# Designs tried in a protein design run: designed miniproteins, single chains, continued (2). Part 21

Each design is a single chain, and the fold is of that chain. pLDDT is the mean over its residues in the fold that is shown.

## One batch from the design tools (miniprotein)

Design m4703
Fold by ESMFold2-Fast:
Structure m4703 (fold): chain A 91 residues (1-91)
Amino acid sequence: MKELAKKLAEDAVRDGRAAVRLGREAVRNAEGRRGILLAVAAALIASGGIFLAEQALKLGADDESRKKAEEGIRLGREGIRLAREALRLGD
């Protein structure tokens, strides 16, 4: 299970980084349909990344994988925050 925990933690960081990138683009485009779609995509990817990170932690990740999972959760939460900000600005 160590290999699976490591992969889930790495995938969580990748998805978290993607969510932050999409969330930032959503904020820049908040007044249009593109901004709404980017915000929804950011929120979905962020939620998936957080889920993967939580599974990695439950599988008994080593210290390195645990740090990556925690980074993935932090990035995912930031992605959700940016998505919410973009949707609020589109009002």
Scores: mean pLDDT 86

Design m4704
Fold by ESMFold2-Fast:
Structure m4704 (fold): chain A 68 residues (1-68)
Amino acid sequence: MSIREEADRLYAEWRAGLAAARTPEEVEALTGAFMERLYELYLRASPEDQAHIVRIMAEVVAETNALL
C-alpha cells in the first residue's frame, strides 16, 4: 500500500467514524487519532503525497469545525 493509498483509506475510515459519532467528545477523539496518523504519514511522504495529505487535513479541520 502506498502512502497516498493509506492516507485515502484513513480518511474514509474517519468519515465512517464521524457518521457513527454521537457527541462532540467522540468527534474530537476520532479526529485527534486520525490527524496523528496522517501526520506520521506526512513525515514519511514525498512532496507530492505531502500536498495530498495537507489537502485531506484541511478538509478534516473544516468538517470537524462544522460539527462542533
Scores: mean pLDDT 82

Design m4705
Fold by ESMFold2-Fast:
Structure m4705 (fold): chain A 70 residues (1-70)
Amino acid sequence: PVPRTYRVYLLDVKDGKITKIVAVETLTGPDEEIVKRALELQKKYKADFVAVLPEELNENAKKVLETIKK
């Protein structure tokens, strides 16, 4: 598989709402390793959510996150 670059968003939740982006990390590698590393980052940052998105989709991902911020 061709390695890809991903943006990983680590999100904090209070009272059932996403309140902030705790951290944003960049990972490069095969999809299986990216998923594992993203979940480990979630544990390290103690974030409630993790979103893994290809770098090419990063701008579209921001727009989607704005749509579902309710």
Scores: mean pLDDT 72

Design m4706
Fold by ESMFold2-Fast:
Structure m4706 (fold): chain A 96 residues (1-96)
Amino acid sequence: MKKILEVKAVNPKVYESGKLVFDIEAIIKDADTGEVLSREKAGEVVVDKPVKDLKEAQEIFDEATEAAGAALGDALGFGDSVKAVKSKEKVKYIKN
């Protein structure tokens, strides 16, 4: 069975300190049928550089899926069988 890894950034939040945090979701599908074989939270990303505003946070979040897809594809052995799926979620401030 040929498998495809889909990677999606989800649940974006920014703390008042400017610390941006979001989750990475990994979805494994059958390449021929598109059947979902597994879904799991692959990890949490904490952006080391504080963001200036919600616009910068949103831009980083929207672009993060491609970088996470490459890293997880390499780590899990999917290589060329990785798809980065852009999230439509909006970054929010949360209490810290």
Scores: mean pLDDT 75

Design m4707
Fold by ESMFold2-Fast:
Structure m4707 (fold): chain A 110 residues (1-110)
Amino acid sequence: SGKELAEKYLAEAKELYENGKLKELKEEINKALNDESFPDRDKLIELHFKISEALKSNDEKKILEAIKELENVMENDPNEELRRIAAKMRIIFAEELEKQNKYELAKKVL
């Protein structure tokens, strides 16, 4: 069930991106990061930091590790709000990799 729910959240985030709602995706992530009452806020902050560090690195292994962590959170985290936000973060991660001309890695994120 975790994998099926993760696929649903990712599909919903992809649909927003395909419909030009990238700004809304970024705003929702930023709202969650600034919400002191967000469930598992420390885990959200750690996930955001790991993605940011992977994007700043020229290390494919770090990028793949961040992708795996996103997948793990989306499939297994007990907090559904964190899983939904992780799916949105995954879309932004793919878009940022694409901007860096890392198209094959962006495909692995999507």
Scores: mean pLDDT 85

Design m4708
Fold by ESMFold2-Fast:
Structure m4708 (fold): chain A 91 residues (1-91)
Amino acid sequence: KEEEEIKKKIEELKKAKEEGGGEGIRKWLVEEVGDDSEKIHEFLLKFVKRDESLPPIVYIDKILKGDRSVFKDFVSEEDQKLLQEAVKALL
């Protein structure tokens, strides 16, 4: 199920943060997702309730600002904070 795969990726990202902080997060995203912003944005959007009328960057900006309303219901507050740190590590 897609939700299970996404949760597994969050656990991998948590481990990357524990081992390397922001650098660990950035390295994991580049190695596991890709080294271009489009692939990383698509990955982050898997956690977001999308409106097709809005471009990906709008959701990335909302995550950066801490707007919790954009996340899917299965994304815990802890995981939301981790995803915000991932966005910050990429900028």
Scores: mean pLDDT 77

Design m4709
Fold by ESMFold2-Fast:
Structure m4709 (fold): chain A 76 residues (1-76)
Amino acid sequence: SVAETIARFEADPSRTEEDKLELEAQRIGAEIRRLMPNPPEALVKELEERVAELVARNDLQGVVDLLREVLAAIKE
């Protein structure tokens, strides 16, 4: 779960830029889940596929940017 991942991350005091981007992505993802606790499975799969493509390109900033766009769309 996101909570378990955050707890394990906080137990390790060393942080890289990648770790900071991953934590930011998890925070935005948690906010999205808070605003949309029962999202359609199709929407979740589409988002997961787009995130997987960005991760495959080692574009962690792109993952954060994508999640920010999704959060903004939910808020509007």
Scores: mean pLDDT 73

Design m4710
Fold by ESMFold2-Fast:
Structure m4710 (fold): chain A 66 residues (1-66)
Amino acid sequence: ATVLIAGAGALGSAALKALVDAGVTNFIVTDISAAAVAATAAEFASCNITCVVGVKDAVDLAQALA
């Protein structure tokens, strides 16, 4: 299963850590800030993370991927 994390700040990192602890390894991480996305991806480098920058929520992400 792949989980979408909208927002790569402190709350997004906390949610990602909890999901990794639960056994999830595939993520799509999105944020308007490239630095925030890069920091989160570096922290969880052992997981399969797809980084998407420039979208502000899940609806914008869905439109960008369409």
Scores: mean pLDDT 69

Design m4711
Fold by ESMFold2-Fast:
Structure m4711 (fold): chain A 85 residues (1-85)
Amino acid sequence: PLTPEQLARRKELRPVLVEEVAKNKEEILKEAEDYPEEDREVIRKIIELAEKAVKDKDKEKREKYEEEAIRVAEEAGRRVRARLE
């Protein structure tokens, strides 16, 4: 379980991470071009959600897209770790 301090820091960093993904989408896609197609599709989905979060002026919708982007990224990370084990 995350401490309250860690949860607060995670909430502060989430918008920054999402903005960085949206800003660096071209570089991220270029680095991922050698990945399996299913992994590239996940990366494209994360970028799509990040761009929606950055463009939306409604705070609640932005937070929903940000949370979904992180959720998709965490799920992808778990699948990669499972393949490496």
Scores: mean pLDDT 74

Design m4712
Fold by ESMFold2-Fast:
Structure m4712 (fold): chain A 62 residues (1-62)
Amino acid sequence: MSEAVRRTLVRSAARASGLDEAELLKQVAGKSLTEIAEILQARTRLVLYLDGDELRGFGYPL
């Protein structure tokens, strides 16, 4: 997973949920894509769509 993708996900989640971007970045540092998905889904309403270690998309459920 690229750092650019991680930063984009964290920024989107933080902006949508009013959370601190820097704090979320610390919490996802060194984590796998699956672990990042679990953290963001637990702390925000953001849902990540994964194909193994590939991020296919993200958004909020209907």
Scores: mean pLDDT 69

Design m4713
Fold by ESMFold2-Fast:
Formats: sequence, structure tokens, C-alpha cells
Structure m4713 (fold): chain A 72 residues (1-72)
Amino acid sequence: MHMEKEKIDKKLEEFSREVAELVKAGDYKKMDELAKKEMEKSDPETQKIIETILRMARVGAAEGAAARAARA
């Protein structure tokens, strides 16, 4: 048992990397589309992890924007 869990863990790692790249590119629309697609396939526990990844990515981006504005 747990081959399913290994597949989920790999998907979450790939998702986290894609989210990080999209945040770096400023492509929040693609990030939201990717998140919706993954959440539709995911159980409630996995959806919570996806939401956490998105929240962390957005917080980092917002802090970067605030730091830039403070220097303007």
C-alpha cells in the first residue's frame, strides 16, 4: 500500500516547483489555473496542502513587491 501516496508526493513537489516558477515570472493567472486543475483531482487533505503552497508563494511575492515599493 501507499504507492498512491508516493505519486501524490511527486505531484505536490512538481506543483510546488511550477508555482515557484510562475511566481518568479509574475504569471499569477497560470498559477491559479494550475491550482484549480490540481484541486479538482485532489482529496480534501491534498487540497489543503495545495492551498498552503499557494499561500506561501503569494506571501513571498507580496513581500517582494512591498520591498520594491518602499525603495521607490
Scores: mean pLDDT 70

Design m4714
Fold by ESMFold2-Fast:
Structure m4714 (fold): chain A 95 residues (1-95)
Amino acid sequence: SMIEEIAEKIKKIFDKKNIKLTKEDIDKLYKLLESISENGKIDYETFREIITKLVKSKGGELSDEELKELFDLFDLDGDGTVDYKLFYEALKLLV
């Protein structure tokens, strides 16, 4: 239920901004995050750079506030990092 609730919130942000990710986009993102993650975690600066590049490649744009809102959905421990596997599982529910 938690992952489905997170996915619905992501969907609302992306739909509002006309951002549509394909399964291929999500799989490529997963491989990139896996290669750069430290102990399965991504910090906000890394997250912001990668998601900004992905969204721009799809002709969209997210504000700094929207990027932080998106990150905070996955910062379950409040430690300023996100689990890239949890992020991938939520994004898979959008396609």
Scores: mean pLDDT 83

Design m4715
Fold by ESMFold2-Fast:
Structure m4715 (fold): chain A 109 residues (1-109)
Amino acid sequence: MAEEFIEWVADRIAKAYGLDEETRELLREALRRGLPVSIVEFLARMAKKGVSLETLREIVEAIVNKDLERLKEILDSIPTLTPEEKQQFLDLAEKVWKIDEEAKKRREL
């Protein structure tokens, strides 16, 4: 993504959720690593619910590495998330991984 787009999206999401600059930088990093706006918005919602910056970084790493087991462990450790929110995020991450795999195959051709 263009850096200007990443800056704009991260700033808008962080302001909408009342997040600090450190969390905003995490959102920019997630976008630079190829995570879609839908995942980044979910990370912002978790941050607003008091999920630590360290835990959010672990979530980003699990998604980038396509580590479903690790992602599930991290989400299960967050007491402020409902079972429905955890399942929605897992479903979203799996959908993103499928799209990424298809896009990677097209770029390699």
Scores: mean pLDDT 80

Design m4716
Fold by ESMFold2-Fast:
Structure m4716 (fold): chain A 63 residues (1-63)
Amino acid sequence: MKYFLATVGVDGDPARSAALTAQLKADFANNTGYAKIARDNAVASGDQDTLDIIDKAIEKYKK
């Protein structure tokens, strides 16, 4: 999670980091393997474009 937040540029903003973390936790809690896999791959490669796509998907599919 640390590298994920740093890569998307919200690591230095506690409010944004908290909101993004809550969204990710909710999506993972809903057992969506896509978010987990995509996040792990993006973090490993440092691909911010992919991380942005993950964030958009989490926002849309949160519940």
Scores: mean pLDDT 59

Design m4717
Fold by ESMFold2-Fast:
Structure m4717 (fold): chain A 95 residues (1-95)
Amino acid sequence: MSPLDKFSDLIRRLSISSTPVGRRTANYMTQLFTLMQQALEQGLSPEEIIQLVQQKLDELKQEILNDPSLSDKEKQEMIETLDEAYGILVEYIRS
């Protein structure tokens, strides 16, 4: 199973069986992945794709930080998971 297949499987599992925070995090991970796929399809360079995905990550982090319904712990957990997901995508793009 490829790293990308593992990433996709993780997102699906989080969306189906996880907590509300986990499902939201999985949705955000899916948005990052979809953006990467669209950029790859458009023939963007690896560095352009990385910049685009990073911009989206920063937007999602701001959305999380500005959500008054989330606890500080939930915000930290979501941001940490998104940073991990971004790292995996960057490794994939550069490989």
Scores: mean pLDDT 82

Design m4718
Fold by ESMFold2-Fast:
Structure m4718 (fold): chain A 68 residues (1-68)
Amino acid sequence: DYVTLSATSKSRPDDKVTIKLPKDAGELEVELAIAVVSAILKNKGYSDEDIEQIIDELRAQAKAAGLV
């Protein structure tokens, strides 16, 4: 059983970023996944604003799912 978190930035609405985490994942697993996603998006040339929007949405979804 997994929780799927998905987000897009305002400037890249067709570029969906998806993370799958176990339903029993904790804050450390969520933050590690977010750190990895942030690094990948920076490498792909996303702006800091786009990365912030995606990360904020992923964190909000993780909190709503009870992971943090």
Scores: mean pLDDT 82

Design m4719
Fold by ESMFold2-Fast:
Structure m4719 (fold): chain A 93 residues (1-93)
Amino acid sequence: MEEVKKNLENAIKAFELGLKWAEERGDQETAEKLREAIKIVKEMLKEGKDMDFLDAIYEAAKRAGLTFEADVAEAFRLIQKAIDKLVEERKKK
């Protein structure tokens, strides 16, 4: 339960944090793509997909309607900031 689900659950949390930031900025294009990515990761979680955290993020972002590598890179930058923030808060505790 921990190994597979934890990776996907962490990916969902990273996307959710990124979504919050995109919505606060009024970046509706990125926000909609992040919502779709969250749905995809939730589907993967229900199916019991055995994926690495980063692989899950990349695949979900790509399937969320991102057409080009540039769009994927933009989504990844937002997610990377979210991950860094989560790690920083974890270390504080």
Scores: mean pLDDT 70

Design m4720
Fold by ESMFold2-Fast:
Structure m4720 (fold): chain A 80 residues (1-80)
Amino acid sequence: ALEEARKAAVEVARKKDKELEGNPQGIMEAATRFAKAYKKASEEQRELAIELMRELMKQGISPAAASAAAAYLIETLEKE
């Protein structure tokens, strides 16, 4: 479950990195989505999300795309 959710979140990051390039509205929407997901998340989910964001950003993924992936991860884990 966790490994599958994480792999799916990485794919979201790659897709969003391309989609959010030059898209200020999309960047703001990604930030809002992340803030909502993070606020509702457990401490464990928050730690997993922040670790994923740091890893993605080290790979050159934009902060906005990394935030979208982290939000997706939290949302997916919350449904399980």
Scores: mean pLDDT 83

Design m4721
Fold by ESMFold2-Fast:
Structure m4721 (fold): chain A 76 residues (1-76)
Amino acid sequence: DSLLRRQRALEEADNVTRDMISRLGQLRDQGREKVAEALKKSPEQAEEVLRQYNLQMQAVRDQALAEVGRLRRLAE
């Protein structure tokens, strides 16, 4: 049934959004700890760790946005 398929796609889009928020929170907290640890050894390593976590968080946002868009199109 197309209606059931549409409903499942919307539920999956909500799940993707919740998973994104959870992952971003974990990456933020983990990144803060890793940056603090790296800073004790090298300011240059701390900058690199910060850059890597910022890139990971951006990738998580971009991937989630693309997947939500795909699922919402399936729901139409």
Scores: mean pLDDT 86

Design m4722
Fold by ESMFold2-Fast:
Structure m4722 (fold): chain A 61 residues (1-61)
Amino acid sequence: MPTREELLKGAEDGYKLAEQHGDKESAELAKKIAEDAKNGAPISKLLEQMQELSARMEAKG
C-alpha cells in the first residue's frame, strides 16, 4: 500500500502534468486528491481516485 505522502506527491505531480497538457478535468481531480490527502481522507479512497486520474490521463495521452 502506498503511503499518504506518496499519494499526495503523486496527486501534486499529476496536477502539474495535467496543467501542462491543458487537461482541466484531470487537473481538478488531482487538486481534489491532494486536498483530500492533506485532510486525512482514507488511503483506500485516495487510491481509487488516483486510479481514476491515471486512467483519464492515459486515455488522453
Scores: mean pLDDT 80

Design m4723
Fold by ESMFold2-Fast:
Structure m4723 (fold): chain A 64 residues (1-64)
Amino acid sequence: DAMAARRAAAQARAKQNMIDNQLAVAERNNDQAMVAQVQGLRANLDSLTIGQLVQQLMAMRRNR
Protein backbone atom coordinates (compact mmCIF):
# COMPACT_ATOMS: atom_id res chain seq x y z
CA ASP A 1 0.00 0.00 0.00
CA ALA A 2 1.54 3.25 -1.20
CA MET A 3 -0.13 5.28 1.56
CA ALA A 4 1.24 3.00 4.30
CA ALA A 5 4.71 3.16 2.71
CA ARG A 6 4.55 6.97 2.59
CA ARG A 7 3.54 7.15 6.26
CA ALA A 8 6.35 4.77 7.28
CA ALA A 9 8.89 6.88 5.34
CA ALA A 10 7.57 10.08 6.95
CA GLN A 11 7.89 8.56 10.45
CA ALA A 12 11.45 7.37 9.72
CA ARG A 13 12.37 10.86 8.47
CA ALA A 14 10.77 12.47 11.55
CA LYS A 15 12.89 10.28 13.87
CA GLN A 16 16.03 11.10 11.89
CA ASN A 17 15.24 14.83 12.01
CA MET A 18 14.71 14.67 15.80
CA ILE A 19 18.11 13.01 16.28
CA ASP A 20 19.85 15.42 13.87
CA ASN A 21 18.33 18.48 15.58
CA GLN A 22 19.27 17.30 19.08
CA LEU A 23 22.80 16.41 17.91
CA ALA A 24 23.23 19.83 16.26
CA VAL A 25 22.16 21.60 19.48
CA ALA A 26 24.50 19.45 21.60
CA GLU A 27 27.42 20.07 19.21
CA ARG A 28 26.80 23.85 19.18
CA ASN A 29 26.81 23.84 23.01
CA ASN A 30 29.98 21.68 23.02
CA ASP A 31 28.11 19.22 25.28
CA GLN A 32 30.12 16.04 24.67
CA ALA A 33 28.04 14.00 27.15
CA MET A 34 24.84 14.88 25.28
CA VAL A 35 26.51 14.13 21.92
CA ALA A 36 27.45 10.66 23.21
CA GLN A 37 23.89 10.01 24.46
CA VAL A 38 22.32 11.15 21.17
CA GLN A 39 24.76 8.95 19.20
CA GLY A 40 23.65 6.02 21.37
CA LEU A 41 20.01 6.71 20.43
CA ARG A 42 20.99 7.01 16.75
CA ALA A 43 22.60 3.55 16.87
CA ASN A 44 19.24 2.07 17.97
CA LEU A 45 17.00 4.42 15.96
CA ASP A 46 15.43 1.67 13.78
CA SER A 47 14.28 -0.22 16.91
CA LEU A 48 12.69 2.85 18.58
CA THR A 49 9.17 4.16 17.96
CA ILE A 50 8.65 7.91 17.70
CA GLY A 51 7.07 7.86 21.17
CA GLN A 52 10.04 6.01 22.68
CA LEU A 53 12.47 8.43 21.01
CA VAL A 54 10.54 11.43 22.38
CA GLN A 55 10.66 9.96 25.91
CA GLN A 56 14.43 9.36 25.68
CA LEU A 57 15.10 12.89 24.39
CA MET A 58 12.91 14.41 27.12
CA ALA A 59 14.83 12.42 29.76
CA MET A 60 18.11 13.78 28.37
CA ARG A 61 16.72 17.33 28.46
CA ARG A 62 15.67 16.94 32.12
CA ASN A 63 19.25 15.96 33.01
CA ARG A 64 20.54 19.13 31.32
Scores: mean pLDDT 77

Design m4724
Fold by ESMFold2-Fast:
Structure m4724 (fold): chain A 65 residues (1-65)
Amino acid sequence: SEVSRRLRAVGLAVDAELAGFEVLEMTEEKITLRVRKRTPESEEKAKKLEELARQSGIELEIVEE
């Protein structure tokens, strides 16, 4: 349902912030995250977030700045 998808989006955003990613944009269909610098740890966490987003049907974009 839409409510369940919205809750999953919020949960994913919280997990991303706790993992050290900045949430730039969030909608029910797409989340955009920023990573300042790629490290082995941040790349591993990014892969886990990508898998969670895929399972939730939410588009995830990670940008580097």
Scores: mean pLDDT 77

Design m4725
Fold by ESMFold2-Fast:
Structure m4725 (fold): chain A 92 residues (1-92)
Amino acid sequence: MKEIEKKKRELSIKFTGSVLRAIGAQIDLDWGINPEKAKKDLEESYKTLKDIAKQLEELAKQSEDPKLKEELLKEAKLAEEQAKKIEELLKK
């Protein structure tokens, strides 16, 4: 079913946007530029990446294609790893 592949593409776009937002926010924090906004951007990226990971795992459960399931689980793990990096930044 083409629906899983479409949702995977949509989640990949959201993942890239969230990672780029987090990188920009980290640079702003390192340089002392708008720390309040930077922390907010990191919080939003963290929540988005956690949601993406959960959605990718649900798509993997729905997939009948073993190869697609493997790709979805790999992408979910990458989203979780990025979320953990942001969580550590927010604790500092």
Scores: mean pLDDT 83

Design m4726
Fold by ESMFold2-Fast:
Structure m4726 (fold): chain A 77 residues (1-77)
Amino acid sequence: MSEAEKEALTEELAAALQREFGLSPRSAEMAARLAVYNGAPGVALIAAVEEGEITPEQAKAATAFLTARWEEAEARA
């Protein structure tokens, strides 16, 4: 996957996190970027839970969603 493809995927996942899980634009961008570049959105999702932005259940669902979508995109590249 190229850097341009990673950036496009990051934007797509950030938009999805806002729509499906209620993350703020900033938290969604951080979680999506950490998922795509590091495979580890946990820090951003934990921070969102601690700030009361999402529930722990939403954070768990968002983590599973990000992992599945990243693996799908990588398999297509």
Scores: mean pLDDT 79

Design m4727
Fold by ESMFold2-Fast:
Structure m4727 (fold): chain A 90 residues (1-90)
Amino acid sequence: GPAVEAALKAAQDAGGKIDENTARASVEAVRAMQAGDPTAAARYGKRALDEAIKAGNTPEQASRATGAAFQAAADELGVPKGNALPPAPF
């Protein structure tokens, strides 16, 4: 859907080797934050990072790419100001 496509594009534009698994996990992390479940958000955020590393990124590239994916997903899903993006998995 649009949030996954936005997350995928943003992560790739950040210079990462990113697949749809990272993008989907990033969207689920943002949705968990919208639902008020920071534990689920952290779990999905870690999954997004792990999938980015599995796709052949360095940890630094994976962190930048997943950060960009979270921002794009949050924008597409209309996250209210003051509600957190998922906590950084580092």
Scores: mean pLDDT 75

Design m4728
Fold by ESMFold2-Fast:
Structure m4728 (fold): chain A 107 residues (1-107)
Amino acid sequence: GDVEDMYRIGEALGGLEYNGLAEIEIKGNTVTVTFKDTEEAKLAKYYLAGALKSQDDVDVEAKGNTLIITFKDNPEALEAFKKGIEKGLEKKLSVEEALEILYELLS
């Protein structure tokens, strides 16, 4: 379900943050992800945007190296995403594992 997919996308994003490819800021229902100016980080940004576009619970806006993710009226999806990020960081997911998760969720 969307909640499970948002958790998995969160895990991948946590892995990207752990590996220094992205920095995450959460304010209310908005998640801002700022990527490094490397080719690997640009690929990660592309995959994250694609995975998120398959979800009904979010709007995604790209501004340069930044993705702005706005959660719609679904607090369970946002909570799952946040818990996913924490788990991805805890597990210290590799970049390869994070990209594989996002690739499987590309629409």
Scores: mean pLDDT 87

Design m4729
Fold by ESMFold2-Fast:
Structure m4729 (fold): chain A 95 residues (1-95)
Amino acid sequence: MTPEQLEAQILEGMTRIMIGVAKTTYKSIEKDLSDPSTKEKAISDEEKFLELLKKQAKEAVERLKKVGDEDAAKELEKEAKEVEKKIQELIDKAK
């Protein structure tokens, strides 16, 4: 395994952990967004999470493409976009 392949796998794994955590927290996010006392902070926190997820997913996808793992790159991009869409919908519903 090349150093570049190892780096791509590490970034993919980290991004998949972020995606997995996000999927398990949707109900908690929705609750925090619906409560007037937590809403403003929840919107801010989720917008920051989306920025971090977009940045990390982009880096991971680019590294996977560079090492020739096009299928893993496409699958990761798809899963990241699904989470991004779901969180954005929750934020938009709260506004």
Scores: mean pLDDT 85

Design m4730
Fold by ESMFold2-Fast:
Structure m4730 (fold): chain A 99 residues (1-99)
Amino acid sequence: MQLTPEEAKARVDALEKNAERTAIALAVHYRDKYSLEELIELAKKGADAVRNHLLSQAAPEAREEVEKRLDEITKKMIEAVKEAYQNPEEAERRLRELA
């Protein structure tokens, strides 16, 4: 079932709101198991899976805008992972604020 341009944009808006929380949670929960580089790769793989799924469902008219926004969200997630990895106490506080 194909998403209308409005539905596709709404999905991207929801992903953007949850992206920071997801990235911080990934770093906080797995920092003792994975290196920073491995956590960044996990975040990228997760983002790529969501990107491919959403783009496959989006109407052609919306794809360019959705793709650009998803690329921006992925960059923000990578930065959030880096910050959370370097400052775990602040990351835990931020995660509570986003809950």
Scores: mean pLDDT 81

Design m4731
Fold by ESMFold2-Fast:
Structure m4731 (fold): chain A 89 residues (1-89)
Amino acid sequence: MNSEEAYKVAEEIAKKVAEEAKKKFNLSDDETKKVYSAALSGALSALLLGDSLEKVREDTLERLLEAGFSEEVAREVAELVVKAIKEHL
């Protein structure tokens, strides 16, 4: 996958994850933007850098916890990111 295609796919993953999280957890617009940013970073690390899905899950979880999300929300969002990436690999 070239870098432009990877970025486009990562944006689609990030939008999907952010929309699913917003509906499931009734997130504010600011919280939804934070989920989008974490999901985009995770997707790009897998698609451009070849990072393992385990590393993507761990890094996404840590990023969301640092952003102030609960462990429950952070874990479920990390799983949504990993699942979405698997569908594109």
Scores: mean pLDDT 85

Design m4732
Fold by ESMFold2-Fast:
Structure m4732 (fold): chain A 80 residues (1-80)
Amino acid sequence: LLEELREALEELENAKTDEEAERAALRIVELGLSTGDLEVEIEAGMLELVLGVGKVVGEIDKELLIKEARRVLEAVERAL
């Protein structure tokens, strides 16, 4: 789980297109929601919301996605 989250975060940080960033962020959301931990689920939900807003506006804020994704990883590390 944590290794997969780190890989997905690296994919997000190295994303060259909005589609690549969306794919990496959705993977982090899916992995976070799979934990069943409330704090992790809240952070994953926030990442999903930020991604959703970016899609509606037509512009993905990659730096904000990375910040929210890091919060998901931090919540997972605390839950372990």
Scores: mean pLDDT 80

Design m4733
Fold by ESMFold2-Fast:
Structure m4733 (fold): chain A 84 residues (1-84)
Amino acid sequence: SMMKKLEESLKLLEQLKKAGDTAIAVSERSTPEGSRLLADSMKQGGDDLTKKMLDLGMTDLANQIKKLSDDTVREILRIEDAKR
């Protein structure tokens, strides 16, 4: 049903947001090099998941995942830059 798909999409986005917040917290305690590796890993995971959702025809969800992943990566890179 449409409601079930919406609930599953919301849950996935909430889990991704929590994972992103955790990655940001870890990057704050990491070396600049460690933060960069974390940013690269988060970007790859976000891109892979976005592609999977696009392949399933879930374009709106894919766009939301991409934005959330990009926002997380940007913040980690900001933290890395601030440590140099």
Scores: mean pLDDT 83

Design m4734
Fold by ESMFold2-Fast:
Structure m4734 (fold): chain A 106 residues (1-106)
Amino acid sequence: MEKEIEEYKKIIVEAAERIAYWVGYLKGYYEVIDSEEARARLLEEGRKKAAELKPLLEKASEAYEKLPKEKQEEAEKEAAKAAEKALEEGYERGRAEALEELRRAE
C-alpha cells in the first residue's frame, strides 16, 4: 500500500513539474524575445509537448483517483511545491535560450 501510494504521488508530481516547466520556459523566453515568429514556433513546439505529455497526464489522473482523500491532499501539496520549483527552472532556461538566440542572430 505505502509503495503504491508513493508511486502514485511521484506520477502526479512529475506531471505537474512537466507542465510548470514549460509554462516557466515560455515566460522566460518571451521576456527576452516576444515576436509573432517566436510565438508561432513555440506554439508548434507546445503542441508536440502536449501530445508527448498526454499519456503521463492520463496516468496522473488515474493515480489521483486511486489515492485516499488524505493522500490526495498530500499529493496536491507536493505537486504544488514541485511545480513552483519547475516553473522557476523553466523560466531561467527559457530566458537563457532566448538570450543565446539573440547572440546567434548577430
Scores: mean pLDDT 86

Design m4735
Fold by ESMFold2-Fast:
Structure m4735 (fold): chain A 86 residues (1-86)
Amino acid sequence: LPVEEAIGVAIIAAAVGANADLKQGNTESARVYREAADELSKLAEAGATPEQVAETLRKHAERFRALGDTEGARIFENAAKEVEKL
């Protein structure tokens, strides 16, 4: 996948995760998803490298892990590994 498509998929995944967390009352995890989506969108506009995108995804995976959101951490870790293959 081109980098811009990989970023787009990650942003969609972040939006889905934010909506799921909001429905479960996990407002802090939902906030991390929104912040991640915003940062990824800015990286896409700036023409960021796969390395920069993967680092951003791993950073947010750590934030989810710190909040105890194992699902969010897993999603972002998997996204980072896929981007690193580009």
Scores: mean pLDDT 74

Design m4736
Fold by ESMFold2-Fast:
Structure m4736 (fold): chain A 119 residues (1-119)
Amino acid sequence: MELTAGQKALIRAHELAEQTGAKLAVFDASVSVEEARKGAERIAEKYKGQPIVVASLGGNPEGVRAVGEVLAEAGNKTHIVVAEDSPDEAARKALEEAVRYLEKELGITGELVWDERPV
């Protein structure tokens, strides 16, 4: 069976956390933006000032932005691995734009994981 984008993102985030000594946080960004923000606040408090690798298993670009904003404001050096199982290019583009926003405005690094992304 092929790995889902979520499974690939979790494996990638775990490998990065082990390689860098960062803390791993798993987050379902498919929840509401308010729940995403609250979840990120809990992660920031738990890992105060520590580097974090986030595995985001949901394809909600607003949730991804909310998580990144909270962690940046808390001063955590953050790398986010975002999963999307959708074949929809518009959904992929929206997530890419969310990650680019976090990189450009907040200094967060990010990568996206897709099932069967066309080259």
Scores: mean pLDDT 76

